# Designed miniproteins, single chains, part 44

Each design is a single chain, and the fold is of that chain. pLDDT is the mean over its residues in the fold that is shown.

## One batch from the design tools (miniprotein)

Design m1504
Fold by ESMFold2-Fast:
Structure m1504 (fold): chain A 72 residues (1-72)
Amino acid sequence: SPEHMRILMEAGAQITSTAVLYVVSGDPVLRQTFDQMVALEQQIVASQDPSQRQQLLAQMQQLHDQAMQHFR
């Protein structure tokens, strides 16, 4: 659906920005956050419930916010 594709695109953008920060900084904490975000993306892909997908995207956003706060 268009909504599911939008959620996946938004999740992908957040994962990509976190990966860029890890590559630039070499910070192993950012790698751990990246791995957690990839696991959430797999759950979003498998999800059949729009409400669950939105909740998973919110969890993704929290991890992304933590990564941005950790990067100095």
Scores: mean pLDDT 85

Design m1505
Fold by ESMFold2-Fast:
Structure m1505 (fold): chain A 98 residues (1-98)
Amino acid sequence: HHHHMKKIREKREKYRQKYDEAVDAALAANPSPELEYKRLVMDLNDLIEELRLLGKTQEADELAQEVAKIENSEMTLEEKIQKLRDLIERAQALIDEA
């Protein structure tokens, strides 16, 4: 399980870079954490719809469920923002693959 966790982490880092600069730009445009959170949710919903249009409906549904889970969680706003960043990167990677 040790090497399995390392492989998952390395794969996540690879996908993360595609959205890192786009998220940084969004953060600069919306310095308020609450506005940042709302913008990330909107951006991710747009990407989910793009995945549906590309025929990746199952992946889009999975991402939508993860968004709902984050929104309904009792974690901090900062933690929610970080999880949304991860999901945006994953959605972009799926679109790029399509």
Scores: mean pLDDT 76

Design m1506
Fold by ESMFold2-Fast:
Structure m1506 (fold): chain A 94 residues (1-94)
Amino acid sequence: SLEEVGKKLVELRDLVNEQLVAGKITVDQAEAILQAIGDIGRLIVEKVRAGEKFSDEEIEKIIQKLNEAIDAVKAGDTDTAIQYLNEAKEIVEK
């Protein structure tokens, strides 16, 4: 569901902030990931307000990419996290 997507975006945001506070990622890395998270959230809201719908397949793919981004942030692999977030954003933009 879109509610699960929203929950994953919040979880990822909180994880990024935790990694930043722990000194495991830089401010620039945190800002880049938080910007990507914010862009995805904004695009979803804009599409829903425009009366556009997401298919169950699109939602599942978005959740998969967000889970992959969560795992990458946990590993400190910020470049891979940004790649997965950009892939999630492309699914949302369709």
Scores: mean pLDDT 88

Design m1507
Fold by ESMFold2-Fast:
Structure m1507 (fold): chain A 74 residues (1-74)
Amino acid sequence: SEVWERIAKEAREIAETSDDPHVKAVAESMAISFKNMAEANVGEELAVSTPDGVLRRVTAEELLERAIAYGRSL
């Protein structure tokens, strides 16, 4: 859960420092989600199904990076 607590803090810092309103909104949402994962004692890696049906393991950091990239694309 320490990984999720750390990444939640990083997401919150991005939300506080970003000038992009879409990045701020995404980062705030991610900070809440990662705090919930830390409280639920979710493992450090998540198994995510891709559109092609392949199951991938993703790290908390990769999830945050993809979410912020999505926010920047808006």
Scores: mean pLDDT 72

Design m1508
Fold by ESMFold2-Fast:
Structure m1508 (fold): chain A 94 residues (1-94)
Amino acid sequence: AENARKMAEDALRDGERTLEEARRLLESGEPVSLGEAIGLVLRGMGALTGAELAKRQAKRLGVDLSELVDKAIKAGKEALEAAMEVLRRAAART
């Protein structure tokens, strides 16, 4: 039970941090390398995957973590979308 909660909390934290970083880059207009942009996308994918794994584990254990898990999944999706936009802009500069 504790492990599923920690997985969800870690996924939420990673998703929120990745989203904040991606938004800062998009707002600043600062040039980002393709490598850095790819790294940001991978971080967003990792956060989303972690949130979905936490959801599955909570369901298997019969633990209600729906609010935390839904928040983590949403943060991961938004982070991935923002990171993909950073990647699109980086690719257009090459």
Scores: mean pLDDT 85

Design m1509
Fold by ESMFold2-Fast:
Structure m1509 (fold): chain A 87 residues (1-87)
Amino acid sequence: MESASNDYLSARILSGSGSLEASEDSLIARGGDEPLIVEITALQDGIRYRIIYGGSSSEEQTMQRGESRRFRVLPGRELIVEILQKG
Protein backbone atom coordinates (compact mmCIF):
# COMPACT_ATOMS: atom_id res chain seq x y z
CA MET A 1 0.00 0.00 0.00
CA GLU A 2 1.38 3.46 -1.00
CA SER A 3 -0.07 5.08 2.16
CA ALA A 4 -1.57 3.99 5.49
CA SER A 5 -2.99 5.88 8.47
CA ASN A 6 -4.63 5.54 11.86
CA ASP A 7 -6.17 8.24 14.10
CA TYR A 8 -2.70 9.47 15.19
CA LEU A 9 -0.22 9.09 12.30
CA SER A 10 -0.22 8.87 8.52
CA ALA A 11 2.55 7.19 6.51
CA ARG A 12 3.40 7.55 2.82
CA ILE A 13 5.96 5.90 0.57
CA LEU A 14 8.16 8.60 -0.99
CA SER A 15 10.49 6.25 -2.93
CA GLY A 16 11.55 2.63 -3.30
CA SER A 17 9.49 -0.54 -2.96
CA GLY A 18 7.62 -2.03 -0.03
CA SER A 19 4.36 -1.88 1.91
CA LEU A 20 2.70 0.11 4.68
CA GLU A 21 0.24 -1.21 7.25
CA ALA A 22 -1.61 0.67 9.99
CA SER A 23 -3.15 -0.72 13.16
CA GLU A 24 -4.97 1.21 15.92
CA ASP A 25 -1.67 2.13 17.67
CA SER A 26 1.13 1.35 15.20
CA LEU A 27 2.43 1.80 11.66
CA ILE A 28 4.58 -0.84 9.97
CA ALA A 29 6.78 -0.20 6.93
CA ARG A 30 8.20 -3.28 5.17
CA GLY A 31 11.06 -2.89 2.71
CA GLY A 32 10.71 -4.71 -0.60
CA ASP A 33 13.54 -5.30 -3.07
CA GLU A 34 14.80 -1.68 -2.90
CA PRO A 35 15.40 0.69 0.03
CA LEU A 36 12.09 2.25 1.07
CA ILE A 37 11.76 5.91 2.11
CA VAL A 38 8.69 6.49 4.29
CA GLU A 39 7.35 9.83 5.53
CA ILE A 40 5.32 9.75 8.75
CA THR A 41 3.09 12.72 9.67
CA ALA A 42 1.39 13.43 13.00
CA LEU A 43 -2.38 13.95 12.78
CA GLN A 44 -2.70 15.14 16.41
CA ASP A 45 -0.65 17.16 18.89
CA GLY A 46 1.44 15.45 21.57
CA ILE A 47 1.91 12.11 19.81
CA ARG A 48 4.55 10.12 21.70
CA TYR A 49 6.08 7.20 19.80
CA ARG A 50 8.99 4.78 19.56
CA ILE A 51 10.71 3.33 16.49
CA ILE A 52 11.49 -0.41 16.42
CA TYR A 53 13.90 -1.32 13.61
CA GLY A 54 16.49 -4.08 13.15
CA GLY A 55 15.86 -5.52 16.62
CA SER A 56 16.48 -2.16 18.36
CA SER A 57 14.05 0.36 19.83
CA SER A 58 14.58 4.12 19.87
CA GLU A 59 14.07 6.42 22.81
CA GLU A 60 10.59 7.98 23.10
CA GLN A 61 10.01 10.83 20.63
CA THR A 62 7.22 13.40 20.29
CA MET A 63 5.46 14.97 17.29
CA GLN A 64 2.95 17.82 17.04
CA ARG A 65 0.14 17.94 14.47
CA GLY A 66 1.49 18.42 10.94
CA GLU A 67 5.09 17.50 11.78
CA SER A 68 6.71 14.93 9.47
CA ARG A 69 9.74 12.65 9.73
CA ARG A 70 11.41 10.46 7.12
CA PHE A 71 12.81 6.97 7.63
CA ARG A 72 14.86 4.71 5.37
CA VAL A 73 13.92 1.02 5.51
CA LEU A 74 16.42 -1.46 4.05
CA PRO A 75 15.24 -4.23 1.66
CA GLY A 76 13.45 -7.03 3.51
CA ARG A 77 13.47 -5.13 6.84
CA GLU A 78 10.53 -3.89 8.93
CA LEU A 79 10.27 -0.53 10.71
CA ILE A 80 7.55 -0.29 13.35
CA VAL A 81 6.29 3.03 14.74
CA GLU A 82 4.67 2.24 18.09
CA ILE A 83 2.39 4.92 19.55
CA LEU A 84 2.97 5.26 23.30
CA GLN A 85 0.57 8.14 24.03
CA LYS A 86 -2.47 9.38 22.12
CA GLY A 87 -2.84 13.18 22.17
Scores: mean pLDDT 81

Design m1510
Fold by ESMFold2-Fast:
Structure m1510 (fold): chain A 100 residues (1-100)
Amino acid sequence: SVEEIKKRLEEITKELISRTSDEKTKKAMEQMLKLMLDLLDENKDNEEVIKIMEEMVRKMEEIVKTESDPEKAAELIEKEAVRAYVLIQEIKDKEAAKKA
C-alpha cells in the first residue's frame, strides 16, 4: 500500500502541474510531493500513519475529480496534506509519551 500511495501522490501532482500555468502552484505541488514521499518512507512500518496517508490521498483524488480550477484544487490538496501532517505528529507525540 505504501508504493500505491506514492504512485497516487505522483499522479495527483503531475495532473495538477499539467493543468496550471502558475509557477507558484507548480512549485507548491512539487514541494508537497517531496514532503509526503519522505513522510511515507520515514513511517512505512507505522500502520496508523499509513491509514492517515491513504485517507489523505483518497480525499486529494476526489478534489482533483471535482474541482475544475487547478489553483483551487491545489489549495484544497495542500490543506489535506497539512491535516494529515498534524494527525501524524499527534501519533508521534503519543509514541514519545509511551517511552517517557
Scores: mean pLDDT 84

Design m1511
Fold by ESMFold2-Fast:
Structure m1511 (fold): chain A 90 residues (1-90)
Amino acid sequence: SPNLKKFLEEVRELYDKFNEEVQKLLDDNKASSEQKKKVKEIVDEALEKVNEIVEEALKSDQNDEEKLEEYLEEIKKVFEEALKKIKEVL
């Protein structure tokens, strides 16, 4: 499905941006081993939630563009909340 392909490409772009922002925050704050461990726990939780949303999207009607946009917005919110939590740890 063209809609599913576009969705997965946008999810990958969000993931790449999230990873870049996390790495920059760790580097800019000279994160300690304890802070890095806490950040990893937040990242792992966020990735688990995103994987669950992607799995739901894969099982949904792939021609429903509005539903795919809803899943994409949920993924954006997961990464935004994770970045907020990471900033609180650093």
Scores: mean pLDDT 87

Design m1512
Fold by ESMFold2-Fast:
Structure m1512 (fold): chain A 94 residues (1-94)
Amino acid sequence: DELVKKAKEGDKEALKKLASSKDEKKVREALEAAAEYKDTETLHEIAKNSSSEEVRVKAVGALASLGDKESLKELTSHKFESAKKEAKKALEAM
C-alpha cells in the first residue's frame, strides 16, 4: 500500500489520510507510525475518532508515553468511556 509506505517514511499528509481510514488495519498502521514520529496530533485524532475501542485505548497510551498532557485532558471529557478512563489514569500517573 503506497499510503502506508509514505506514512512510515514520515509523510504527514499520508499519515493523516491513513488515520482517517475506515479500515481498522490501516488505522493501526497509522497509530504505530504516529507514535514513532511522535505525531501527537494524529494520535489524538485516532483516540477521539477511531471506531475500535482497542485502537482508541492504544492511542491514549501513546499520548501518555509522549507526555502530551493537553490531549489527555481533552480526552477526559470525551464520549467514549474507555478512552476517558484511560486518559484520566494516565494523567494521574504523570
Scores: mean pLDDT 79

Design m1513
Fold by ESMFold2-Fast:
Structure m1513 (fold): chain A 87 residues (1-87)
Amino acid sequence: SALDEARELAERALAFFRTTFPEEEVAVVEGILRDALRLAEAGASAEEIRTRAMARLQEAYRAGKISRAAVTYLRTALGEMVALLEA
């Protein structure tokens, strides 16, 4: 299913973050991805998931909790996940 593919993509993204970024940034990324998957499991639209995930990502960046490099990669992963849910 699209949800299973989105979950697999999120797990692959988290594995990359765990090997590439500091633990503190990984915790933020994990929270954002888990929140997005929870919304998808609850039947939220792809647009609602995108809006909520991007808002949370922007808030974390503004608070200095995540680097620009991590934002760039996570934005790409979220975009791919939302595209799977739109299909």
Scores: mean pLDDT 86

Design m1514
Fold by ESMFold2-Fast:
Structure m1514 (fold): chain A 60 residues (1-60)
Amino acid sequence: SDLAEWIREVLAKYGLFVPVSTVEEWLKKDPSGNRIGAILRTLKAPEEVIERVRELAKAA
């Protein structure tokens, strides 16, 4: 999905390289995006980026 590909690019920007299929599995298991948000927080991503991921996950 476009959302999963965008999240993959965001994770890569903060140093975590995973295939898009891994991001899609995370979104299926946690559609709220809270787990992806927690991962981004450990990677020191800004809160604005974390909140944007959660907003887009909830809208999907």
Scores: mean pLDDT 82

Design m1515
Fold by ESMFold2-Fast:
Structure m1515 (fold): chain A 91 residues (1-91)
Amino acid sequence: SIVEKLLEIYERLKEIIEKLSANPDDEKVKEEAVKELEEIWKELDEVSSELIKFMEENKLKSIEEFIEYLREKGKTEEAEKLEKILKTTFK
């Protein structure tokens, strides 16, 4: 599903950020992170295109409306996982 792909991208991005934070002056870690980010960016572009088309077809205007849509369709677990990601990025 689109949600599963987004969650996978998020976990990979989180791992890259954690590696960079642990090794801020390591050039090899930075080079590996750049390559992983390029792969993530390509996958994110593909998933974002799928998400945008889905949202347009269902007249959803925001990610918050998409989360609410998932709850209304009984996909409560997927909705909770996405909402948790959004909340953890906000202070």
Scores: mean pLDDT 77

Design m1516
Fold by ESMFold2-Fast:
Structure m1516 (fold): chain A 65 residues (1-65)
Amino acid sequence: MEEARELAEKAYRLAKQGKLDEAIEVATQASKLPGGKEVMLELARKALAEGDTFAANALYLGAMR
């Protein structure tokens, strides 16, 4: 559970930095862990609420794979 949160936060930070490809890979890894997909979807929604559509799309795509 802690590992999923750490990977999810890493994916979020990478997406905010514009490292979209790496963010998608890390988000995919996080989503494979228990509870990880839910955390990724929460972070994707947070990015969208902040107006960062590119980050939100990258995190959502990673969560869906």
Scores: mean pLDDT 80

Design m1517
Fold by ESMFold2-Fast:
Structure m1517 (fold): chain A 78 residues (1-78)
Amino acid sequence: SARQQERLARAEAYLRRHLDEPVSVAELAEALGVSPSTVSRLLRRHYGSLRAMQERLREEADELAARLNAGEITPEQL
């Protein structure tokens, strides 16, 4: 659904801004304006857990940073 896709996109955007710190389900729920149960169900469906989502987004960010450092991409592509 559009609402579910919007919530997932907002969750991903929030976590990408906070990759250098641990984020709790409660913090993410507050940031999204939803209940912790709503966040937990959303994350379980798409990533299995908040930890798995954070690990995947960190891996993506680290890969992009490595390619930027190697001159393969520009900051505008991040």
Scores: mean pLDDT 80

Design m1518
Fold by ESMFold2-Fast:
Structure m1518 (fold): chain A 69 residues (1-69)
Amino acid sequence: MERLSEEDWQRAKDAILNEEDLSASATQVLLEKAGLSYRQVGLFEQQVIDEKGVSLSSLTVAEAKEVLA
């Protein structure tokens, strides 16, 4: 089972928490701002589900910030 590295996790989390466009797709920010691959985005989203019990795949940046805070 492959998990996202701690460095890539922190980069992904920081990209969401520092994004000012609250209406943007959280997945779009992970791809475009954090520079994650589709595979890395999938690993990040699965880890958030495991730790927080919510999926980021349909969330805005505003909603994702509440999950990750």
Scores: mean pLDDT 80

Design m1519
Fold by ESMFold2-Fast:
Structure m1519 (fold): chain A 74 residues (1-74)
Amino acid sequence: SMIEELKKKIENKDWMGENELLSKILAEKLKEASREASERARAEPDGEARANLIGQALAPTLKEGLDEIKKKLE
């Protein structure tokens, strides 16, 4: 799993590989959240409100993703 690979990078002090893998994990979570947010926002007729909904949905996903990674690294 990517979390096990991340632990291995940390143990080996491979900070470049650690950063690359962490960025990849977060990017995948954000891609999925963006897809879901876009589907929900498709029902919003106002373009500005639609953009705001997408932005608000991505922020908590990033926070949750980081919290989940921290918990699994314990």
Scores: mean pLDDT 73

Design m1520
Fold by ESMFold2-Fast:
Structure m1520 (fold): chain A 81 residues (1-81)
Amino acid sequence: MSYEEKLKLRQQALDAAQPEIDRIIEEGIKNKESISDLMKRIEEVVRKTAAKLGLSEEETNLTLSIVHLRTVGELEDLRLK
């Protein structure tokens, strides 16, 4: 698979997982969940989405890294709002 094809699949996984990630973040803030507990739930959603789209373990791990960075930023922004 080409680098461009890998990027497209990663973006598809991110886009497909995003609505559930947003819901988890909203619920976690309401319930005052730890960042660690939120990240475990988000990781499960991303892994399931990546598996459905046929991403490799390497691409799944890269997608998780991107989601972790974005989620930490979103949580800080939402807590500061």
Scores: mean pLDDT 78

Design m1521
Fold by ESMFold2-Fast:
Structure m1521 (fold): chain A 78 residues (1-78)
Amino acid sequence: MGTPEDYYNFLTSFANHLSSILSEEQLKSALRNLVKWIGKENPNMTEEQIEAIKKALSLFLSEEDVEEMLKILEELNK
């Protein structure tokens, strides 16, 4: 993944598919693990890429849960 649109499309497709088979807590856990993986593989993300991830997560998660996941990205993206 490279563009903000790639991150948005990937996360929305992933969450949409899993939301039909996972509970809300399981989906949150899966998305948290995915966000950690993205942050580790992409340590120098642009502001636009992070904003795309925020927008995608906001479709499926509460504002508080989105803020928690963004803090994980911030800690990994030095």
Scores: mean pLDDT 79

Design m1522
Fold by ESMFold2-Fast:
Structure m1522 (fold): chain A 88 residues (1-88)
Amino acid sequence: DEKETLREGIETAIAEYNARSDEEIKKELIEKHGLSEEQAELAVEAVKKAKELLEKGLEALNEGDFEKAKELAEEALKVLAETAAKIE
């Protein structure tokens, strides 16, 4: 079931985002990926926005609105992809 797969994906992504602090994510991006502090901060803000969109998507799924949930999940991925492109 695509709805169930989407729900599990959203729940997993939210849990993964909550598993690390903003500072831990910044450190990894700077130390392992060579990003500047400003680039790492942009990445952390993108993760926060993606998490907010995914949380709204999960709420939509719980209300039976699969199309809205899918739209919000796609927006979350787009936010992450656009920020990655800006950071390069």
Scores: mean pLDDT 81

Design m1523
Fold by ESMFold2-Fast:
Structure m1523 (fold): chain A 68 residues (1-68)
Amino acid sequence: MEQGRIDAERVRQATREQGFEAGVALGKELMEENLTPEQLEEHRELAREIAEKLREIGDEFEEELKKA
């Protein structure tokens, strides 16, 4: 848990200084180094689910804008 918080701060720092893509790349490397294969699969599944929900929300927002 503590290591995850430290890693999250490092990702935020990289994102602020080097941009979003660098933060994502660092986050992926840190997850691969610190998580077991099982935890990585759980995180991938959750990330995919979140991405799907965000896309769905974006689609609904676009449809509302077309109606306005």
Scores: mean pLDDT 63

Design m1524
Fold by ESMFold2-Fast:
Structure m1524 (fold): chain A 81 residues (1-81)
Amino acid sequence: SEKKREQLGVSYETAGKLSMIGAETNARLGLPASAVESDGKSSVESYKLAAKADPKNEKRFEELKKKAEETTKEAVAKLRA
């Protein structure tokens, strides 16, 4: 049903946001770039799953995915500099 798809989308969105908090926290603590990259990739994958689960909200999930990719890339670049 549409309600179940929306709820599944929200669950994946929440997982993506938690992974992104992990990536940002690890970057702030100066942990290895690989740890930040791993959490960032998990966030991106969760947002991809959210878009597949709830296509009606696909554009919102795609924006969250793009922001997670950009934030992760920038954090990794700064740690490697």
Scores: mean pLDDT 87

Design m1525
Fold by ESMFold2-Fast:
Structure m1525 (fold): chain A 90 residues (1-90)
Amino acid sequence: NAAKIESVEVKGNKVTVKLSSKILKLFTYTDEDGTTSAIALTEDNSIVGVVLKGNTLDVYVNGELVARVEVPGKAKSIELKGNEIVVTLE
């Protein structure tokens, strides 16, 4: 069964994307235009993508866009916390 996005929460300078499955690995990349991308591999064999471009954060599950939120600022760091992807903003 594919991982589900349980919540996308914006609190202060942090965005927390909570998944229904544990994250095994997180890969992050920021390109020359400042777009930050993260790819998470889950224990249920799903691929979850998080892309921050400008002030828009997009969440993908297995290539399908499932959530879009507006965020105040650029990604400073992206961290894995169990079943959560935590984006810290500048």
Scores: mean pLDDT 82

Design m1526
Fold by ESMFold2-Fast:
Structure m1526 (fold): chain A 101 residues (1-101)
Amino acid sequence: MAAEEGAKKAREAALKGGEEGAKKAYEASYEAGLKEGGSGAAKAAAGAANGAEERGDEGGAEAGYAAGKGGMEGGKEAGGSASGVAAAAVAGIGGGAGGAL
């Protein structure tokens, strides 16, 4: 189960920087979603949201949004139900919005 590790990596990625952070946050959340569906994706996106909030800039917000998108796509690839995809989407919205003004 990679959900906890995904959340940690996504948070670190969001703290690191916009473009590289966004890519790593997407990848961490996508993997979590692919392996554990919407629940894993939601945890990774929440981790990115925390990092984005702490960073407090546009780069952090971009990483939060990327994590949400990655989680939704990973959850769908895993054949996740509508509820799993919805959980990832909610976490992604929170991540992107939390980092944005």
Scores: mean pLDDT 65

Design m1527
Fold by ESMFold2-Fast:
Structure m1527 (fold): chain A 90 residues (1-90)
Amino acid sequence: SEIIKKLSELIKKFIEAINNNDYEEAIKIGEEIIELIEKEFPDDEFAKEAIKKMKELLEKYKKSTDEEERKKLGFEMVKIAEELVERMEK
């Protein structure tokens, strides 16, 4: 689906921002991923739980001053988003 393709492209950009330690870009893309999921899968309970967890991780990411902690939090968000993509393609 076009939505899954767009979500996958955003996840790829998010990974790049995390790896480059681009704090502002990672936050921007993370918010875009959350907004896309909320808009396109509003009635999916798995998507709702994924969004809740990603919002909590993103807030912790914003408050973190440690590069290694930010990478860990960012990749936890990636894992959640990738799991959602795999579920939605089936």
Scores: mean pLDDT 86

Design m1528
Fold by ESMFold2-Fast:
Structure m1528 (fold): chain A 77 residues (1-77)
Amino acid sequence: MIKELEKEAEEELKKIEEEARRLEEEAKRNKEPLEGGITAGMLYIIVGVGKLTGLSKEELEKLKEILYKEEERARKE
């Protein structure tokens, strides 16, 4: 059971890291405002926290959802 949970968390962390990298490259390429870099940075923080505290896949998904909801709210202003 522990090995399965670790694999699921590791896979989710990898997906979040890939999304962060993609957003970082997009921000760099488009000379995007600081916002794009902040979102990528926050995703990297989620990965770091997840690795340090052993967050589950569900916890990682919740943090990602919260981040994207906050980003959408920020874009509306």
Scores: mean pLDDT 72

Design m1529
Fold by ESMFold2-Fast:
Structure m1529 (fold): chain A 86 residues (1-86)
Amino acid sequence: LVEKVREARKKAIETLKKYGLESNIPEVEKLFDEIIELVKAGKTEEAAERMRRLADALDSAIGSPQVKKAKEELAKIYRELAEALA
């Protein structure tokens, strides 16, 4: 399970770099570190629900076309991880 979180983290960071959002990498890394701690504590359902909530928040956000595309890809990564953890 931790390996799946690490893979999703890698994809999220690559997405941020792809869309020129490197300044947001530390925030996203901190978020994934928190998810890893939940998984290590055996709270995989809580980790999944948090990922799902974050994906939903991204879908609701307004931004430029480039930012919207980055958010869509991040939301997809977060939902796929939530499904893998549940």
Scores: mean pLDDT 78

Design m1530
Fold by ESMFold2-Fast:
Formats: structure tokens, C-alpha cells, sequence
Structure m1530 (fold): chain A 60 residues (1-60)
């Protein structure tokens, strides 16, 4: 689905940022996802935010 493709793209971007140690950019991307209630369902958004937080924690 288009939603799933968007989620996969965001997760890949977050992992790329994590590999570079760009925590600030990852936080900005998380905030962007939170603001996109029109693009993602609440359930998908919650799962995506949790995945971003997990990747950020692992990058520390």
C-alpha cells in the first residue's frame, strides 16, 4: 500500500541518519511524522514513532 511504502521510506531514512549519528535530524523526522495525522492512521503513526524512538536509543 502507499501507506506501507511511506512507512518503509521513513524507517530507511531514520536508519541512515542513525548510522551517521544524526540524532537531531531523527527527532525532527519523528516530529514530522507526528504532525502528519492526514497521511498515517493513529495506529501506524504510534508504531512508527515507537520504531524511531527504538532506533534513536540504539544509536546512542
Amino acid sequence: SMEQSGVDDIVRTVRDLASQGRLDEMEQLRDFVRSRADTFSPEVREKLEKEIDRIMEEAR
Scores: mean pLDDT 75

Design m1531
Fold by ESMFold2-Fast:
Structure m1531 (fold): chain A 94 residues (1-94)
Amino acid sequence: MSPLEIVEQMLDLASLLENEEVKERLIAELTEARRRLEAKDYAGAIEELQKAREIAKEAAEDPSLSESDRLIAERIAKAAEEAIEVVRELERES
């Protein structure tokens, strides 16, 4: 899967979040990551994906969030880690 496809999947997952603050933060970072990837700014994309991963990881461990939000956040954190690895490979090959 291309890194743009992974980011699109993460945006779709983020749209399902019930917690508005976590949702807005994740959509903002993922939207910026998508813009950076489209511009082939791989270093900038990795920075935004790392921010998204940290937000998602914190949300996945937050007991005040619903079980569904924690599961969605866990999936986003995992997808962000995968996207970072793919983008680092593209940067190295460029």
Scores: mean pLDDT 88

Design m1532
Fold by ESMFold2-Fast:
Structure m1532 (fold): chain A 65 residues (1-65)
Amino acid sequence: SEIEELREKAAEAAENKDYDTATEAIIKLAELAGGSVEAAKKAGEALKAGDWDAAREAFGEALGA
């Protein structure tokens, strides 16, 4: 699914320290999942700051989990 593709893209980009691509993928995921775009932005900021716990929590909110 497009959601699974974007989730994998976000994870791969974050692992490669490509936080801009990861953030874009998370925002698009939030839009498609009907979650929070604001949480998606927070996830991207947390990733750039190296706060993986905050990023994971915000990513979950972004997906409407």
Scores: mean pLDDT 78

Design m1533
Fold by ESMFold2-Fast:
Structure m1533 (fold): chain A 114 residues (1-114)
Amino acid sequence: SVEEKRRKLAEEAKKAVEEAAEKIAKLLIEDSKNAKKGAEDLKKKFKELADAFEEAVIEGDFEKAREYLEGIEATGNGVASALSEKKGEEVEKITKEMVEYAEKLLEEAEKLAK
């Protein structure tokens, strides 16, 4: 069904965000060994945004899904700006690749609504 295929695309996008969040959290801890709580709070924030994105995609609220994806991108870029130059560049790359992948999945979900 359209709904089942949309759910699978949303779940795949959420998984990509969660995997990116784990990589970003690891880079944050490597930049500052005292950042364990900050890394955990960051992973929670990414998960909350990814969960909201998944629900919006499943419901067909693609405008709201894009707003949550923008929030995910802003969160990743915010971390990048707070890190050392080299680690910040790695976080920016992870964030960009994750957002581009999630956008492709969102576009596929939108095509199912037509």
Scores: mean pLDDT 87

Design m1534
Fold by ESMFold2-Fast:
Structure m1534 (fold): chain A 101 residues (1-101)
Amino acid sequence: SRLRDLYNRTDLRTNSYDEVVDAAAEMTRLDPEGVLELLQLHAEANIYDDSVVLLSAGVLRALGHTDEADEVVRRLEAGTLSEAERREVVERALALLREAL
């Protein structure tokens, strides 16, 4: 529901990826445990779509890994992230969020 709520607030067709990532960072600050649970569920299902990658970039931004988050957004917009690289981004966001909790 949170990822759906984020996309209902921040339509990728009308908003930049950076606006979506800022919303995801806010969600991470407000409910880090809920975001962790959501990312875990998607990782277990091997779901690494653009929405999950943007949520992961938002987690990185919320935790102060701003340059890393910005590079993920840039590469996602350019279509240069492989499936393996998408998985690595999600797994990294999960690991960092677990360490922060």
Scores: mean pLDDT 80

Design m1535
Fold by ESMFold2-Fast:
Structure m1535 (fold): chain A 76 residues (1-76)
Amino acid sequence: SEAEMKEAILKVADALLEEARELYKQGVLSPEEFERVTELLDQARKLAEQGDFKGAVAKLNEARRLIEEAKRRAKE
């Protein structure tokens, strides 16, 4: 259902924000990268509230990509 899709998106956004906070605390995300991730997650939440689940998922995927790129860089 639409309610289940919205709940799933919000749960993923919360999980990504928590991961981003920990990575920022560890110095893996720069201040600019952390700001961009939080902006993308805020956009995802707003799109989900509007029923644009495709748009919300796209923003979650952009945030996830930035997080994964930073994690990959930190292992080098």
Scores: mean pLDDT 89

Design m1536
Fold by ESMFold2-Fast:
Structure m1536 (fold): chain A 68 residues (1-68)
Amino acid sequence: EQELFDKTTQALAELVRLLMERGASPAEALVGLKKGDDNEKVYENLEKAIELLRSGGPVEEAVAVARK
């Protein structure tokens, strides 16, 4: 669980960095992101959001994926 927490924290930091690169406010873009009860699901959703942003997808769609 510590390893998963570290990966989730790194993924969240990368998502914030990518959102800022796309001109989004981290506070505004991430206001709906919660520390989920299921860290594994949260990590998977963050990874999908990161991949979507890296592929040039819209910030709004990436944030929606991360919030799921």
Scores: mean pLDDT 68

Design m1537
Fold by ESMFold2-Fast:
Parts: structure tokens; sequence; C-alpha cells
Structure m1537 (fold): chain A 100 residues (1-100)
């Protein structure tokens, strides 16, 4: 039962989107540590949106996170790290399916 203003919802969506885009650039540079920090920060704002009931925004952002984890899995030359990212893709896809 958390109520946010429309301005707070829009701000949370913008911050989450910007963090996910920054994470994508770090993944392309193979800087997986910084990418993971940015994606973890984005999840805080996604949680705020979920508590506010903006399900469409949450679905969009989790799909973007899944795409980033899939890209990280493909670009990682560490088999254990690649497997970890594949597991995160499966988990994020399950969350999206439960929200749809």
Amino acid sequence: MIQLSDEEVQQSYRVATDLIEEATEYIKQKNFREASIKMSSAQIYISILLQAGDTDAVIDLYKRLAQNHQLAAALSDDPQLSQFYQQQVARLNQIVQELE
C-alpha cells in the first residue's frame, strides 16, 4: 500500500532506464562489474515502480534487464559468469511472466 505521485513514478522510470542504458555500455566494454552495479541500482527503482502499481513500466524494465544479462552471457569468456547471467535471464523472464 505505497502511493507515489505521478512525478515520482516518472522519475523512478527515467532513473531505472538511464541505469540500464549505462549497464549496456559497460557490458559492451566487458566491464561486467560496473554493469552489475548499475543493474542492481536499477532494480531498486523497479521495486519502487512495482510497489506503486506501474506494472507496465516494471515489465518493460525487467525485459530490458533480461536483454542486458543475455548480452553479458554472450560476451563473457568466463563459463561460470556466463552461466550465472543465463540463470538471471531465466529468473527475470519468470518474473515478467508472473506479472503478465
Scores: mean pLDDT 85

